# Ledger of designs, part 60: designed miniproteins, single chains, continued (5)

Each design is a single chain, and the fold is of that chain. pLDDT is the mean over its residues in the fold that is shown.

## One batch from the design tools (miniprotein)

Design m18201
Fold by ESMFold2-Fast:
Structure m18201 (fold): chain A 84 residues (1-84)
Amino acid sequence: AEEKAEEAKKLAEEALELAREALREAKTLEAINLAIAGALQAIGALFLADLALETGNEEKAEEALETARAGLELAREALELARK
């Protein structure tokens, strides 16, 4: 449980960093929207991960990890689009 929650926090932090970079480089509304979506998923993952760590809830830890991975993919796509 804790291991998955900590991994989710790490991935979410990476997603937020990439989303921030994408927003700095974004020249289109599409890139901006993807970066914001990635950031929102990452914020949600951080919240779920903290909840999982506080309660020891394995399901919340898995949900946080899936949400963090989704945020990371959106942030990566946003950065690629921003650099196009």
Scores: mean pLDDT 85

Design m18202
Fold by ESMFold2-Fast:
Structure m18202 (fold): chain A 55 residues (1-55)
Amino acid sequence: MSPEERAELERMLETYRKTKSEQALHDEVRRVAERLGVDVGVRIYNEVLKRLEEE
């Protein structure tokens, strides 16, 4: 995972922890997919979900 992908992962985790909103999380995924590509957005989203399940 690149430093940029890791920064986006941490940002998504923080957004969900702060808001507890799946809509806010989905909005961040869409933003990342537009900027870095759909495959990258999906990969980061799956990693976010995995980390949230471990909490």
Scores: mean pLDDT 79

Design m18203
Fold by ESMFold2-Fast:
Structure m18203 (fold): chain A 64 residues (1-64)
Amino acid sequence: SMELARESAELIREGFAQGKPPPLSEEVLKLSREIGEKLRKMGDGLDKSLAARKQGKPLDPELV
């Protein structure tokens, strides 16, 4: 929800205002990268499924 995004942004701004860099920033970046990669792989799988359906060949889970 947009409210969660707003609260996150405010927390980050307050952290900088206090002169305390947010801890775990590197870990947050790593998690963000991993999530992005997983989402991209899911998108690729979906595209392949759509292409197979367009060819009249639905994917069989046993064949994949």
Scores: mean pLDDT 61

Design m18204
Fold by ESMFold2-Fast:
Structure m18204 (fold): chain A 67 residues (1-67)
Amino acid sequence: APDQVGPGVISRTDGATGESTDYPAEKQRALYEQAKKKLKEEIEKNKEDKELVEHYQEVLKEIEKKL
């Protein structure tokens, strides 16, 4: 049968089930928070690489600006 039950069910529960309303604002916020956390970790990890740190700091500013 050209259908799947297991792997699609969990992913669909978040987006396809009528029980949940789309909340793009919350998802956007969560994504920005995750990105900020990752960027801070990358900066710490690569503190010796000035060029890379500068780039990550720029991205952080853009994320803060969008919030």
Scores: mean pLDDT 65

Design m18205
Fold by ESMFold2-Fast:
Structure m18205 (fold): chain A 82 residues (1-82)
Amino acid sequence: SNQEKIQLIEKALPSLPDEEKAKLYLALGIEYYNLEKYEEAVKYFEKSLALDPKNKKAWENLAKALEKLGKYEEAEKYYKKA
């Protein structure tokens, strides 16, 4: 389930190198997005991008979550980075 995936990722995060943390933050953002928890999804996509700003998929997912929150101007800006 999405909740089980979130718990496993959160337990692993503190002991991982930054490259792996970026990937797991992206995965957490996607799981929160699928739960329709868009504010939490944005938080984790931003954490992923802080570690890996070249990740096109993370920019696209951040923009999608911002659209769900009605932040259309911010979403358009981040779609351009994808």
Scores: mean pLDDT 86

Design m18206
Fold by ESMFold2-Fast:
Parts: C-alpha cells; structure tokens; sequence
Structure m18206 (fold): chain A 66 residues (1-66)
C-alpha cells in the first residue's frame, strides 16, 4: 500500500533497525485508516523506547497527505 511504502521510507531515513522497520510495514499493511496505523505505530515504538521516532514518522506521513 502507499502508506506502507511511506512508513518504510520514513523509518529507514530515521535509521530504525530492520526488525522494527519490518514490523512497522506489517502494521501499515494491516490497518486501512491513518488513525489506526498511527495508533499502532505509536504503541510499537513507545514499547521499544523510540517514542520520539514515532512522532517523526507520524509527522512525515501527515506531510505526505495521510
């Protein structure tokens, strides 16, 4: 999906580990709405101590028009 591609590009630009990027892409493919995807991304990255990176991904998606 377009959102999954955007999430992958943003996460790679932020230097996130490959396992985290793979999980973020799965989240973006699983959910149909930006709000559900945003919530799941925030929850995953917060659990990994990466809440600041979650905000950057969400902002990047908003900048892309999601």
Amino acid sequence: SEMARAVELLARQLGLPDDVIEELVRIAEKYDTFEETKKAILELLRSRGLEDKAREIVQGLEDLGF
Scores: mean pLDDT 84

Design m18207
Fold by ESMFold2-Fast:
Structure m18207 (fold): chain A 66 residues (1-66)
Amino acid sequence: SELLEKVWKRLKENSKGNVISAEEAKKILKELGFSEELANELIEKTKISETEVDALKLLEELKKLL
């Protein structure tokens, strides 16, 4: 999917290794048209800490929805 490729590119550009800030991940999700509630749920499911998210795990959760 072109959308998933675009998402993965943005996640990679904003991550160090496979770690992205929760703030940047939420911003990307909202730009993709996800609601605040759904974005927060996806962040909660994929977070490593209160400020960091696993970008690969986030991508896998997005694949389930798209």
Scores: mean pLDDT 80

Design m18208
Fold by ESMFold2-Fast:
Structure m18208 (fold): chain A 98 residues (1-98)
Amino acid sequence: MELIDRLIEILLASPDPEHQRRAEEIRRAKEEDLEKAKELAFEAALIDRHPEVAEILIELLKELGYDQLIEALKETLDSLKNPNEYQLALRKALEKHL
């Protein structure tokens, strides 16, 4: 399953109407412009802050070539003494993909 399709499923499963609206925007964009769909998916992944989205965010950052943001995120997460559930999911995703 493509990263965009996985994100759409996660957002549609959310009870938040904003998440459902963003999923529909990404789904429509994917049919006409894959690059636009990737941009919308990246934006949605930044706002969700849900553990299931953490791995998608790291995979999207890597696919888009945002290596400097990945390094900054890794350093920030490694410095945390009491990481929350989302931050722990981000650390696991970074360890898996970097």
Scores: mean pLDDT 72

Design m18209
Fold by ESMFold2-Fast:
Structure m18209 (fold): chain A 58 residues (1-58)
Amino acid sequence: DGIAEAIELLSTLPLSEEQKREIVSALKAEDFDAAIAAARAAGRAEGLDLSAVLAAVE
């Protein structure tokens, strides 16, 4: 599973600590729909492409 890789990639992105914690929490709960939704929302809000993080959990 790519959860650990997704968390490592997420740590390198210029997101707020709160946004990162929300996504990581969803990933650790294996709620991938919530994790993807939160990542896409954060990416849109910050103007970032989070495709690499999403790809790691496929």
Scores: mean pLDDT 73

Design m18210
Fold by ESMFold2-Fast:
Structure m18210 (fold): chain A 65 residues (1-65)
Amino acid sequence: SLEELAERVRRALLALGVPEEVAEEVAKLIRQGDFERAAELAARALRELGMPVQAEVARHEILSA
């Protein structure tokens, strides 16, 4: 379900150090079905933390749901 995907992605982003506000916005976009914006926001946040591999993994998970 979109809620299960949203919560899984939110928790993963928080575990990697993404701010709560950003992780929550990604989850909200997933719940709205806006996967392209959710993937871009998640990837951008992870790239800003110096985690390009994790950014690509997050993008794949969101877009492959």
Scores: mean pLDDT 87

Design m18211
Fold by ESMFold2-Fast:
Structure m18211 (fold): chain A 97 residues (1-97)
Amino acid sequence: MERLEELLREAERLLDRAEELIREAERLYQQGDIDRARALLREARRLLRRARRLLREAKRLLDSIDASLETILRWIALELRLIGLEFDLELLEKRLE
């Protein structure tokens, strides 16, 4: 349980940072600062890849441990948030091509 909680907390921190970078990249894109927008999207992509690995490890632990409903719902919420941010990132990267 302690390891699972650590993985979920770290994943949440990475998703928070990635979301900030994607929002800033969107603002820079709208202002025509394409090079800075691309740099922030590359950093956001790295953070999302790290979050994905942590959430996959967390899922393996959830499958092997009798986790609380609250913990399961928290993992689901983070997984959905990751999917949404990956989608936002892909859409913005396509606009920059």
Scores: mean pLDDT 87

Design m18212
Fold by ESMFold2-Fast:
Structure m18212 (fold): chain A 62 residues (1-62)
Amino acid sequence: ELEKEIKEIKEKIEELEKEIEELEKKLETAEGEEKLEIEEEIGILEIERAVLKRILKKLEEK
């Protein structure tokens, strides 16, 4: 059960990392308002990734 949860969280972290990479590529060609919106999206995903990594650490400590 616990191992299943750990695997799911690791997969979600990997998905978030891929999404961040795609947004970073879009950021290279974005300008003005679009650039700010993409930066905001990246920031939100980075926070979500950080939260999931913290949860993962807690689960691995059990």
Scores: mean pLDDT 82

Design m18213
Fold by ESMFold2-Fast:
Structure m18213 (fold): chain A 60 residues (1-60)
Amino acid sequence: MEKDILVALGEIYMALGDEAARRGNLKEAAEWYRKASDLFEQAGETDLAEEARKKADELA
């Protein structure tokens, strides 16, 4: 139950990051991806957290 909420929020933050990146706001996009990574780590979804972190690192 808790994990499902954290994963859902992480997916929303990933989508917000993708939108910011498309609009050229790379700094904001990186911040969204970092927040998503933190949520995925809290949910125990290590693979998703690593993917989000890599996206943030590519933009920073």
Scores: mean pLDDT 83

Design m18214
Fold by ESMFold2-Fast:
Structure m18214 (fold): chain A 67 residues (1-67)
Amino acid sequence: SAEDLNKFGEKLFENGQYEEAVALYKRAIRLDPNYAKAYENLGKALEKLGKYEEAKKYYEKAKELEP
């Protein structure tokens, strides 16, 4: 499920595996395009990789999906 992929991505993120976490969060988003938490987590992982402009786009999407 999208939730399982997001949870696995969070474990990879905690282990410092940011590129791998990005891949899992993107897969979660493909399964559930309205999964605000996955967009937020994707933004955080992209920031850790120095991809600030890309991270901003996903944070904006997360904010659109959450009140």
Scores: mean pLDDT 86

Design m18215
Fold by ESMFold2-Fast:
Structure m18215 (fold): chain A 66 residues (1-66)
Amino acid sequence: SKLEKENKELVEKILENFDEFAEKLGYSEEEKKYIKELLKEALENNKVLDPGIIGLILVYKTVTNE
């Protein structure tokens, strides 16, 4: 679907800019590891519409003004 494709692209973009994204949100090193693994797993298993992943995408859009 269009939404699934758009969410995949956004997850990839979050992973590409992960250090800046995590720093803006004040994530700990443990939280960074956990969130990064969550995003990678979502991309690998096509779970980019899962509520937790959608939440992360919305946060990303908010901090990047997208």
Scores: mean pLDDT 83

Design m18216
Fold by ESMFold2-Fast:
Structure m18216 (fold): chain A 76 residues (1-76)
Amino acid sequence: AEAAREEAEKLEEEGKKEAERLAKEYGWSEEALEAAKRAVEEGAEALEHYLLGDEEAAREALARAAELAARAAALA
């Protein structure tokens, strides 16, 4: 049970670090970076729900992640 949370936490930490690296390298706006970090958080939640077999919660979190990723791209 803990393994799903650990995988989600790892994905979130790694994804946020990568977003920060790309933002510095390519000059993303503060708003774009924050949207990208939120997309990573929602993607990690979707992974945790998916691994635990909660398909509805995973789908909802994935939809939020996609919306936030689109916002980040529009702001970058």
Scores: mean pLDDT 83

Design m18217
Fold by ESMFold2-Fast:
Structure m18217 (fold): chain A 62 residues (1-62)
Amino acid sequence: MPPPRPEVLVVTRREEEEEARRLAERIARQHGAELHFANEDEEPEKAEELRRRIEEERQAAR
């Protein structure tokens, strides 16, 4: 199987959204990665799901 496309997972607050979004979009574009972005103030359910994925990846990495 070909390796899965890299993913960028971002959870942010309203006050951080603009900066985090711009940075995440730039990184995703540079690496051809799929961007998964959630604002926990606007999309709390999606943000919780992304946090679970981030934590799972952190535990798998080290």
Scores: mean pLDDT 74

Design m18218
Fold by ESMFold2-Fast:
Structure m18218 (fold): chain A 76 residues (1-76)
Amino acid sequence: MAEELIKKAQEYIEKAKKYLEQGDLEKANEYLRKASDYLEEAREKGKDNPELQEKIKELEKELGELSEKFDSKMPS
């Protein structure tokens, strides 16, 4: 169900944020990827529901912002 996948993506975004704050870049990256995977599956399963599609877009934006923050913490 798309709603469950959206909830799972939100959980993994929060985990990624937690590990990023702790400096565990490996785990942060793992949870960012998992969140992305769940959002992709949610898009597929919820493709006929405009309300869920908008919610997914909001989470994709949040994931993108978090991913940019992650990239900024990598050694240059």
Scores: mean pLDDT 80

Design m18219
Fold by ESMFold2-Fast:
Structure m18219 (fold): chain A 64 residues (1-64)
Amino acid sequence: SMREQGEKLKKLGEEKLKQGDTKEAAELYAQAAGAYYRAYQETGDLSYLKQAFEYGQKAAELMS
């Protein structure tokens, strides 16, 4: 599911950030945000919209 994909991508992003791979972490967080947004579109659950926003912002911060 898109929810499970979002969780997986977020955890991979966290691991890359711990390794100092900020570019890969940003790309993974952006992908997680997209997956959570799709989960929101499919379910109407606002918690997924919130997660999409949070991980999108984290990705943008790492790319700055």
Scores: mean pLDDT 87

Design m18221
Fold by ESMFold2-Fast:
Structure m18221 (fold): chain A 119 residues (1-119)
Amino acid sequence: LSFDPELAEKLAKEGKKKEAADIYLRLGQFYYSQGDYEKAIEYYQKAIELDPNNARAYLNLGDAYLKLGDYETAIKYYEQAIKINPKNARAYRSLAEAYEKLGDTEKAQEYRKKADEIE
């Protein structure tokens, strides 16, 4: 893998926090693609620690918790992504999926409609 946690640590110490956060985000995405959702969560958390306004990192963190069946935690992270970027249609679609998994069909429909309005 071209992205190295040691490189991310060095960049963070040099004050290049957004560059370091991008490496952690990509490492999280790699582990997510391998089905290692716990490792993906670890790296996404490192990304938001360095760049707390990274809506994509919160969205990906929500996706990982959704895969683990922790729908309530997934919803919290999707809500943070929407708070940072209210025009993120994907975040509303993901929020709708999490509510559907909880059996809240009305909330799921509401958020799908919101996503469609943004597009």
Scores: mean pLDDT 87

Design m18222
Fold by ESMFold2-Fast:
Formats: C-alpha cells, sequence, structure tokens
Structure m18222 (fold): chain A 72 residues (1-72)
C-alpha cells in the first residue's frame, strides 16, 4: 500500500541520516518489493542504494525524492 511504502521510505531516510547503511538497504528493499509494478520507483530505489553505497549523499537524497514522487 502507498501509506506503507511512505512509512518505509521515512525509515530509510532516517537510517541513512544516522549512517546506518545496512538498515537503509533493508528498508529500501522493502519499498522496492511494495513498488515492484512501478518501474520508475524500482529504478529510483536502485539509484538510491547505489549512491548510498558510493557515499554520494546528494545523489542519494535526489533518488529518494524521485522515489517519493513515484509513491505519491
Amino acid sequence: KKLEALRLLGEAKRAIEAGDLEAFKRYAEKVKELMKDNKKAVEAVDKAVEAAEAGDREATQRALLELLGEIN
């Protein structure tokens, strides 16, 4: 559900802001599963995870904003 995806996105954002990459990836994977029928949302999750693993905070935030737009 859209509300569940939004809550998990919020958890992912909190995790990455706290520097918890493993928690971020777990929440991102759950959002990806909920949004699996939305290809742009799946792409945004993949971009966010890739940017976070690379330590690119700006790209991570940009991808999370793209994902938020796809959920709403």
Scores: mean pLDDT 84

Design m18223
Fold by ESMFold2-Fast:
Structure m18223 (fold): chain A 74 residues (1-74)
Amino acid sequence: MKEAEENLKKGVEAMKKGDIDKAIEYFRKALEIDPDNARAHLLLAQAYLAKGKTEEAEKHFQRALDILRARGEA
């Protein structure tokens, strides 16, 4: 989980620099470490939207929503 957060930070920094391709790589790496990280799915969806890849963005948005719904059940 800590390594996933580190990759999310690097991805966000890449987004700030306008390096969307590197941001996608970092967010994907975060998901390889923590596949149920809703924030990583949302950030990856945002990065795909920035690239005009709406289908990929929708898939990750849906996964993030599913994860958030699951967390609502005790």
Scores: mean pLDDT 82

Design m18224
Fold by ESMFold2-Fast:
Structure m18224 (fold): chain A 105 residues (1-105)
Amino acid sequence: MVKITQSPTSVTAKVGETVTFTITASEDVGNDVAWFKQKPGQPPQLLIRNASEKVEGVDDRISASGSGTTYTLTIKDLKPEDSATYYFYNTISKTFSNGTTLTVE
């Protein structure tokens, strides 16, 4: 079974800062990977598909990169609306990461 670790598990950042979430996988997970944003009381929102392809309507401040065993999601110019839990998803194994809870102050 592939182990996927997302770090940090929680972060508090200020408005206008940049935050990066990092994925480390125990084995190569390829490009069939996605990033989701989950706000309390709302359905999960797909942000990124195919490792780096931004979904239509997703903010230009959000970007993703990586391949093989290391992946990143970066959010620039943080706004209070970015406060959420962010999850990495392996579409082949149907496995979510442990996620990162972001609080923007």
Scores: mean pLDDT 85

Design m18225
Fold by ESMFold2-Fast:
Structure m18225 (fold): chain A 96 residues (1-96)
Amino acid sequence: MISDEELDRAVLLIGLATLIALARQGKLSPEVAEHFRAAADAIARGDYKTALEHLEKAVELEPDNLLAYQAASIAARLAGDEEKAKHYETLIEKLK
């Protein structure tokens, strides 16, 4: 069995890999792609607060990107910011 923290980290990294793959296909702006890469690097270092900051900027640049909101919600939980995690979960419900 894996821990909830390990599961959240794995889900977040898979989501970021998908977003980076979409950026490589030219489906996302280069600026947004840079924030996803920086977030992935921060997560690899265990720096979830820095990862969350980059994901929040990506969400601001592409407010219709459901995967970016999901990544921000998970990063907020890993950073211990349950209020931000709940905020992004609420936004995900509105985006469907």
Scores: mean pLDDT 78

Design m18226
Fold by ESMFold2-Fast:
Parts: sequence; structure tokens; C-alpha cells
Structure m18226 (fold): chain A 70 residues (1-70)
Amino acid sequence: SELEKKFKELQKKVDETIENLEATKSFKEREEIMKKLAELYEKIVEAINEKNEEEALKYIEEAFELIEKA
């Protein structure tokens, strides 16, 4: 499904971003970004469990925006 594809793409981009953050960001900035990302991940999983695909896609998009700004 579209949701599964986007979530897998997000996970891959998260892994790539973590490697970049370790090289380029201070500990405090990394912690703040990782905390926000974890909160969004929880919301995505909750929306999927509630069968709310629209809400899940919204949080996936917010996570992509967070990563792009990191």
C-alpha cells in the first residue's frame, strides 16, 4: 500500500539522517531532533493501529519535513 511504501521510505531516510546528524550536529541538537522524530514515529504507529491512514500519512509527512530541515 501507499502507506507501507512511504513508511519504509521514511525509515530508510531516518537511518541516513542519523548518520549525518552524528557527523554534523551538536549532542543537544541531535537529542532534540531524535526526540521529535520518536514522538512522530509513535503517532504514526498509533494511527496505523487505529486504521487511520490519512492521519498516519500526515505524521509521515511531518517526519519527512523534520528530517529535511535537520
Scores: mean pLDDT 80

Design m18227
Fold by ESMFold2-Fast:
Structure m18227 (fold): chain A 82 residues (1-82)
Amino acid sequence: MSATQVAALALRLVGAITEVELGRLEEAIRTAREVAEAARELGLEEAAEAAEEAVRRLEAGDAEGAIEALREAARAILEAAR
C-alpha cells in the first residue's frame, strides 16, 4: 500500500462527508461503498467496516451518524499508513 493510495481513499471519504452535508445521500452511499471495497482489497479491515457502517447509517437516514462513521474510516486509513 502506497502513501498515494492512502491519501486517495482519505480524500474520497472527505468527498463523501461533503456529499452528505449537501444532501446528496445516494452519491455519498456510492462513494462510501467504493471506499469500503478498496479498503478491503488493501487489507484495511477497520476502515472497510467503518465505511460499511456509514452506508448503513445513510440508508437509515442517520446523516450525523454516517459522518461520524466516515471520519472513523478516514482515521483508520491514515493510521494504517505508518
Scores: mean pLDDT 84

Design m18228
Fold by ESMFold2-Fast:
Structure m18228 (fold): chain A 83 residues (1-83)
Amino acid sequence: GAADLLKRAAEELIKAAKALKEGKKLEAEEHRGLAEIHLALARKYSPKNKALELLEKALEALEAGKAEEAIKLAEEALKEAEK
């Protein structure tokens, strides 16, 4: 369901942010793309969700090059989606 999509999006954003921190731009872009796909599906089935809001903030942090902030936000989203 939407919870599984949010968990997958969070896991992929964490991978993208870690890759970005390591300078692996292509790997970061691949994981970001996967996260965006799962996030778009989650929005369709659950448009108002705290995990979704945290993931959207994580994606914004990632796009701004703030890898450590993106990791923290995505980890918080993962915990929220597991509740």
Scores: mean pLDDT 84

Design m18229
Fold by ESMFold2-Fast:
Structure m18229 (fold): chain A 62 residues (1-62)
Amino acid sequence: SMKQKIIENGLAGLKKDPSKATAGAVAAELAKAGIISEEEARELADGGPEYALKKLTELLNK
């Protein structure tokens, strides 16, 4: 599905570049796609790349 592809691309990007900037960009794309809320996107951006990796992995395994 498109949503799963967006999550997988986000995970790949974070693994390649585990930066706060990449976490923020991935969070914004997930929110735009309706996968997470604006509040959840803020939490991901503020939590940093390790937190974003954990949350995206949880989303992918649902």
Scores: mean pLDDT 83

Design m18230
Fold by ESMFold2-Fast:
Structure m18230 (fold): chain A 80 residues (1-80)
Amino acid sequence: MKVKLTFIIEGVEKSEEFKEELQRLAKENGGEITSIEEMESGILVTAVVPGEKAREFAEAVEKYIESRGGKVVGFGASTE
């Protein structure tokens, strides 16, 4: 079963390094980043990963964002 994860991120820039790291984290968890969109107050990231990897991936994203001085301010999950 695949899970669609959505993150709303503040305090980081949508740089090439940011995009590459998120794609790397998704790939390491058997999934992919489906979109990265700039919003007025932050960045919206959507990814699809295997359900059994969803927690590990979400935790890895949050740790990465916090390491860059940012914060995950919104989170959503849905099954396909």
Scores: mean pLDDT 83

Design m18231
Fold by ESMFold2-Fast:
Structure m18231 (fold): chain A 97 residues (1-97)
Amino acid sequence: EEKLAEELKKEAIEAIKEGDYEKLKESLEKILKEVKDPELASKVILDIAKYAFKLGDIKAIEMAERALQELYKRDPSLEVGINLGMVLIMLGVLKLI
């Protein structure tokens, strides 16, 4: 499971580098479907959002935020909620600049 999560994270990061939002969407959907541990899935999506934040890619952060909102609705755990909150803060910071 951790190997799958890491591979999907690499695919998502590569999609962000290329500006391929369709591929990013596919990677996020695979994380939500195939990574069975919701805490691991939320951590991977947060790592993707952190990479997008470093690049100033608002659209990619918004896509990660939507994926985390879907995950939180399915599993309202404390860790998923914290990771969603962190992505919302990142998005807010970039929109202020």
Scores: mean pLDDT 85

Design m18232
Fold by ESMFold2-Fast:
Structure m18232 (fold): chain A 55 residues (1-55)
Amino acid sequence: AQATALANQALAAYANKNYAAALSLAEQALAIDPSFQPAQILLALAKQKLGIPAS
């Protein structure tokens, strides 16, 4: 439940181009459930937009 709520907030942040907030929220969701695929996907997408680890 909490991981899902955080992943939904991360998705909203990503849609608004707030990639730093999307990254933080996705990391919080994964801290609760490391296997939660929606948060894993959002973390990867946010990192790609932020150029992490290097771009």
Scores: mean pLDDT 80

Design m18233
Fold by ESMFold2-Fast:
Structure m18233 (fold): chain A 89 residues (1-89)
Amino acid sequence: SLLEKAIETAEEDEKAAREAGQELVAEAARLVKEAYEALAKKDYEKAVELLERAGELFARYAEETYGPEAAEAARAYFKKLIEAVRSLA
């Protein structure tokens, strides 16, 4: 299933980020995994909350590493993802 593969990808992303010392990215990937697990349980409200938190961490990492334009791109991506989740409910 797509959701099962998304969870596996998020676990791999967390491991890769942790090995690279990218703590903000690792924490964001963990939250994305938890959001997909919430989606599997049809807990759309919790999934949205977790994705909002993940988006903030990714935006912070992007701003610190690449600047404010990259942070804006990260926020835009997570906004679209959250809107997609809300459309499922």
Scores: mean pLDDT 85

Design m18234
Fold by ESMFold2-Fast:
Structure m18234 (fold): chain A 81 residues (1-81)
Amino acid sequence: GHMERRIDELVAEAERLFAEGMRLFRQGRYREAVRLLERAIRLYEEALRLAEKMGDPERALEIDIRLGVARLVLGVAKLLE
């Protein structure tokens, strides 16, 4: 459905930004990593909200786990910048 496609698009873009943020994090480029991780988190949050609105608890849980990991990495990156 349309909502499922939107969730998939948001998660795919969030995963792309998270991967690039992690690459920058591994290079010690913490300020740049923070900017990408914050963008990834916003997209995961939108995807989670849509999954919850659809009543898809399994999809919501999968997104929430990814969001939790992204928030943890962001916290560490902010301490190191």
Scores: mean pLDDT 91

Design m18235
Fold by ESMFold2-Fast:
Structure m18235 (fold): chain A 106 residues (1-106)
Amino acid sequence: SDLLNKLISLLSDLRKQLLENPTEENLQKYIDALKELVRYLLEQKLPTLPYLVDRLIEELKFLKTLLPKEFHEKIDKQIELLKRVKAGEVTEEELAPNPEVEELLK
């Protein structure tokens, strides 16, 4: 999928920019790209794309290293949810946007 490849490439480029220049602007751009990839995966029925779930988990682990300890629990819960999705243990209702996690990613 052309759109998927563009989203993955954008996220990779923004992650590199953030590692080279850890500014609030670069962090926001990275978070925005991560949100777009999450939305795409949810629309494409996430369990059919397990390699993208793995990529998203790695991106969330990276985000966790950049954010204060207070946000780590919310990120860990999101990682746990994605692991359950990959295992086929999650309903569509549980995949609905979590308002607390969406606020974290804003």
Scores: mean pLDDT 71

Design m18236
Fold by ESMFold2-Fast:
Structure m18236 (fold): chain A 56 residues (1-56)
Amino acid sequence: GPMEEFRKELLRTIGEILRAIGDVFQAELDGDEEELERAKKELEEEIERFKKLDEE
């Protein structure tokens, strides 16, 4: 039902946020400025997606 689909999407989005945070830290450790900016953008996009899910 709609609650099960919402829960799946929520858990998936949280998982993507956690992965993106890991990517940001890894890029900082590697000193890869291009990858760092890419990972920060991915994190921003996943956070915006999470906010949209919360607003529905």
Scores: mean pLDDT 81

Design m18237
Fold by ESMFold2-Fast:
Structure m18237 (fold): chain A 59 residues (1-59)
Amino acid sequence: GMKEELIAFAEELRRKAEEYRREAERLRREGGDELEVEILEGMAALLEGVANWLLKKAE
């Protein structure tokens, strides 16, 4: 149903956010571009925010 679809989508967004955070951490360790790290962290935060909002709507 719609609730299950919202939960599944939220879980996918959280997974993608975790991937972005891992990439940001890798770039920081390797001395990569600071702007790229900031963008990846920002994207992860936005995806987590949307995922949390979707989970709240699925309640």
Scores: mean pLDDT 87

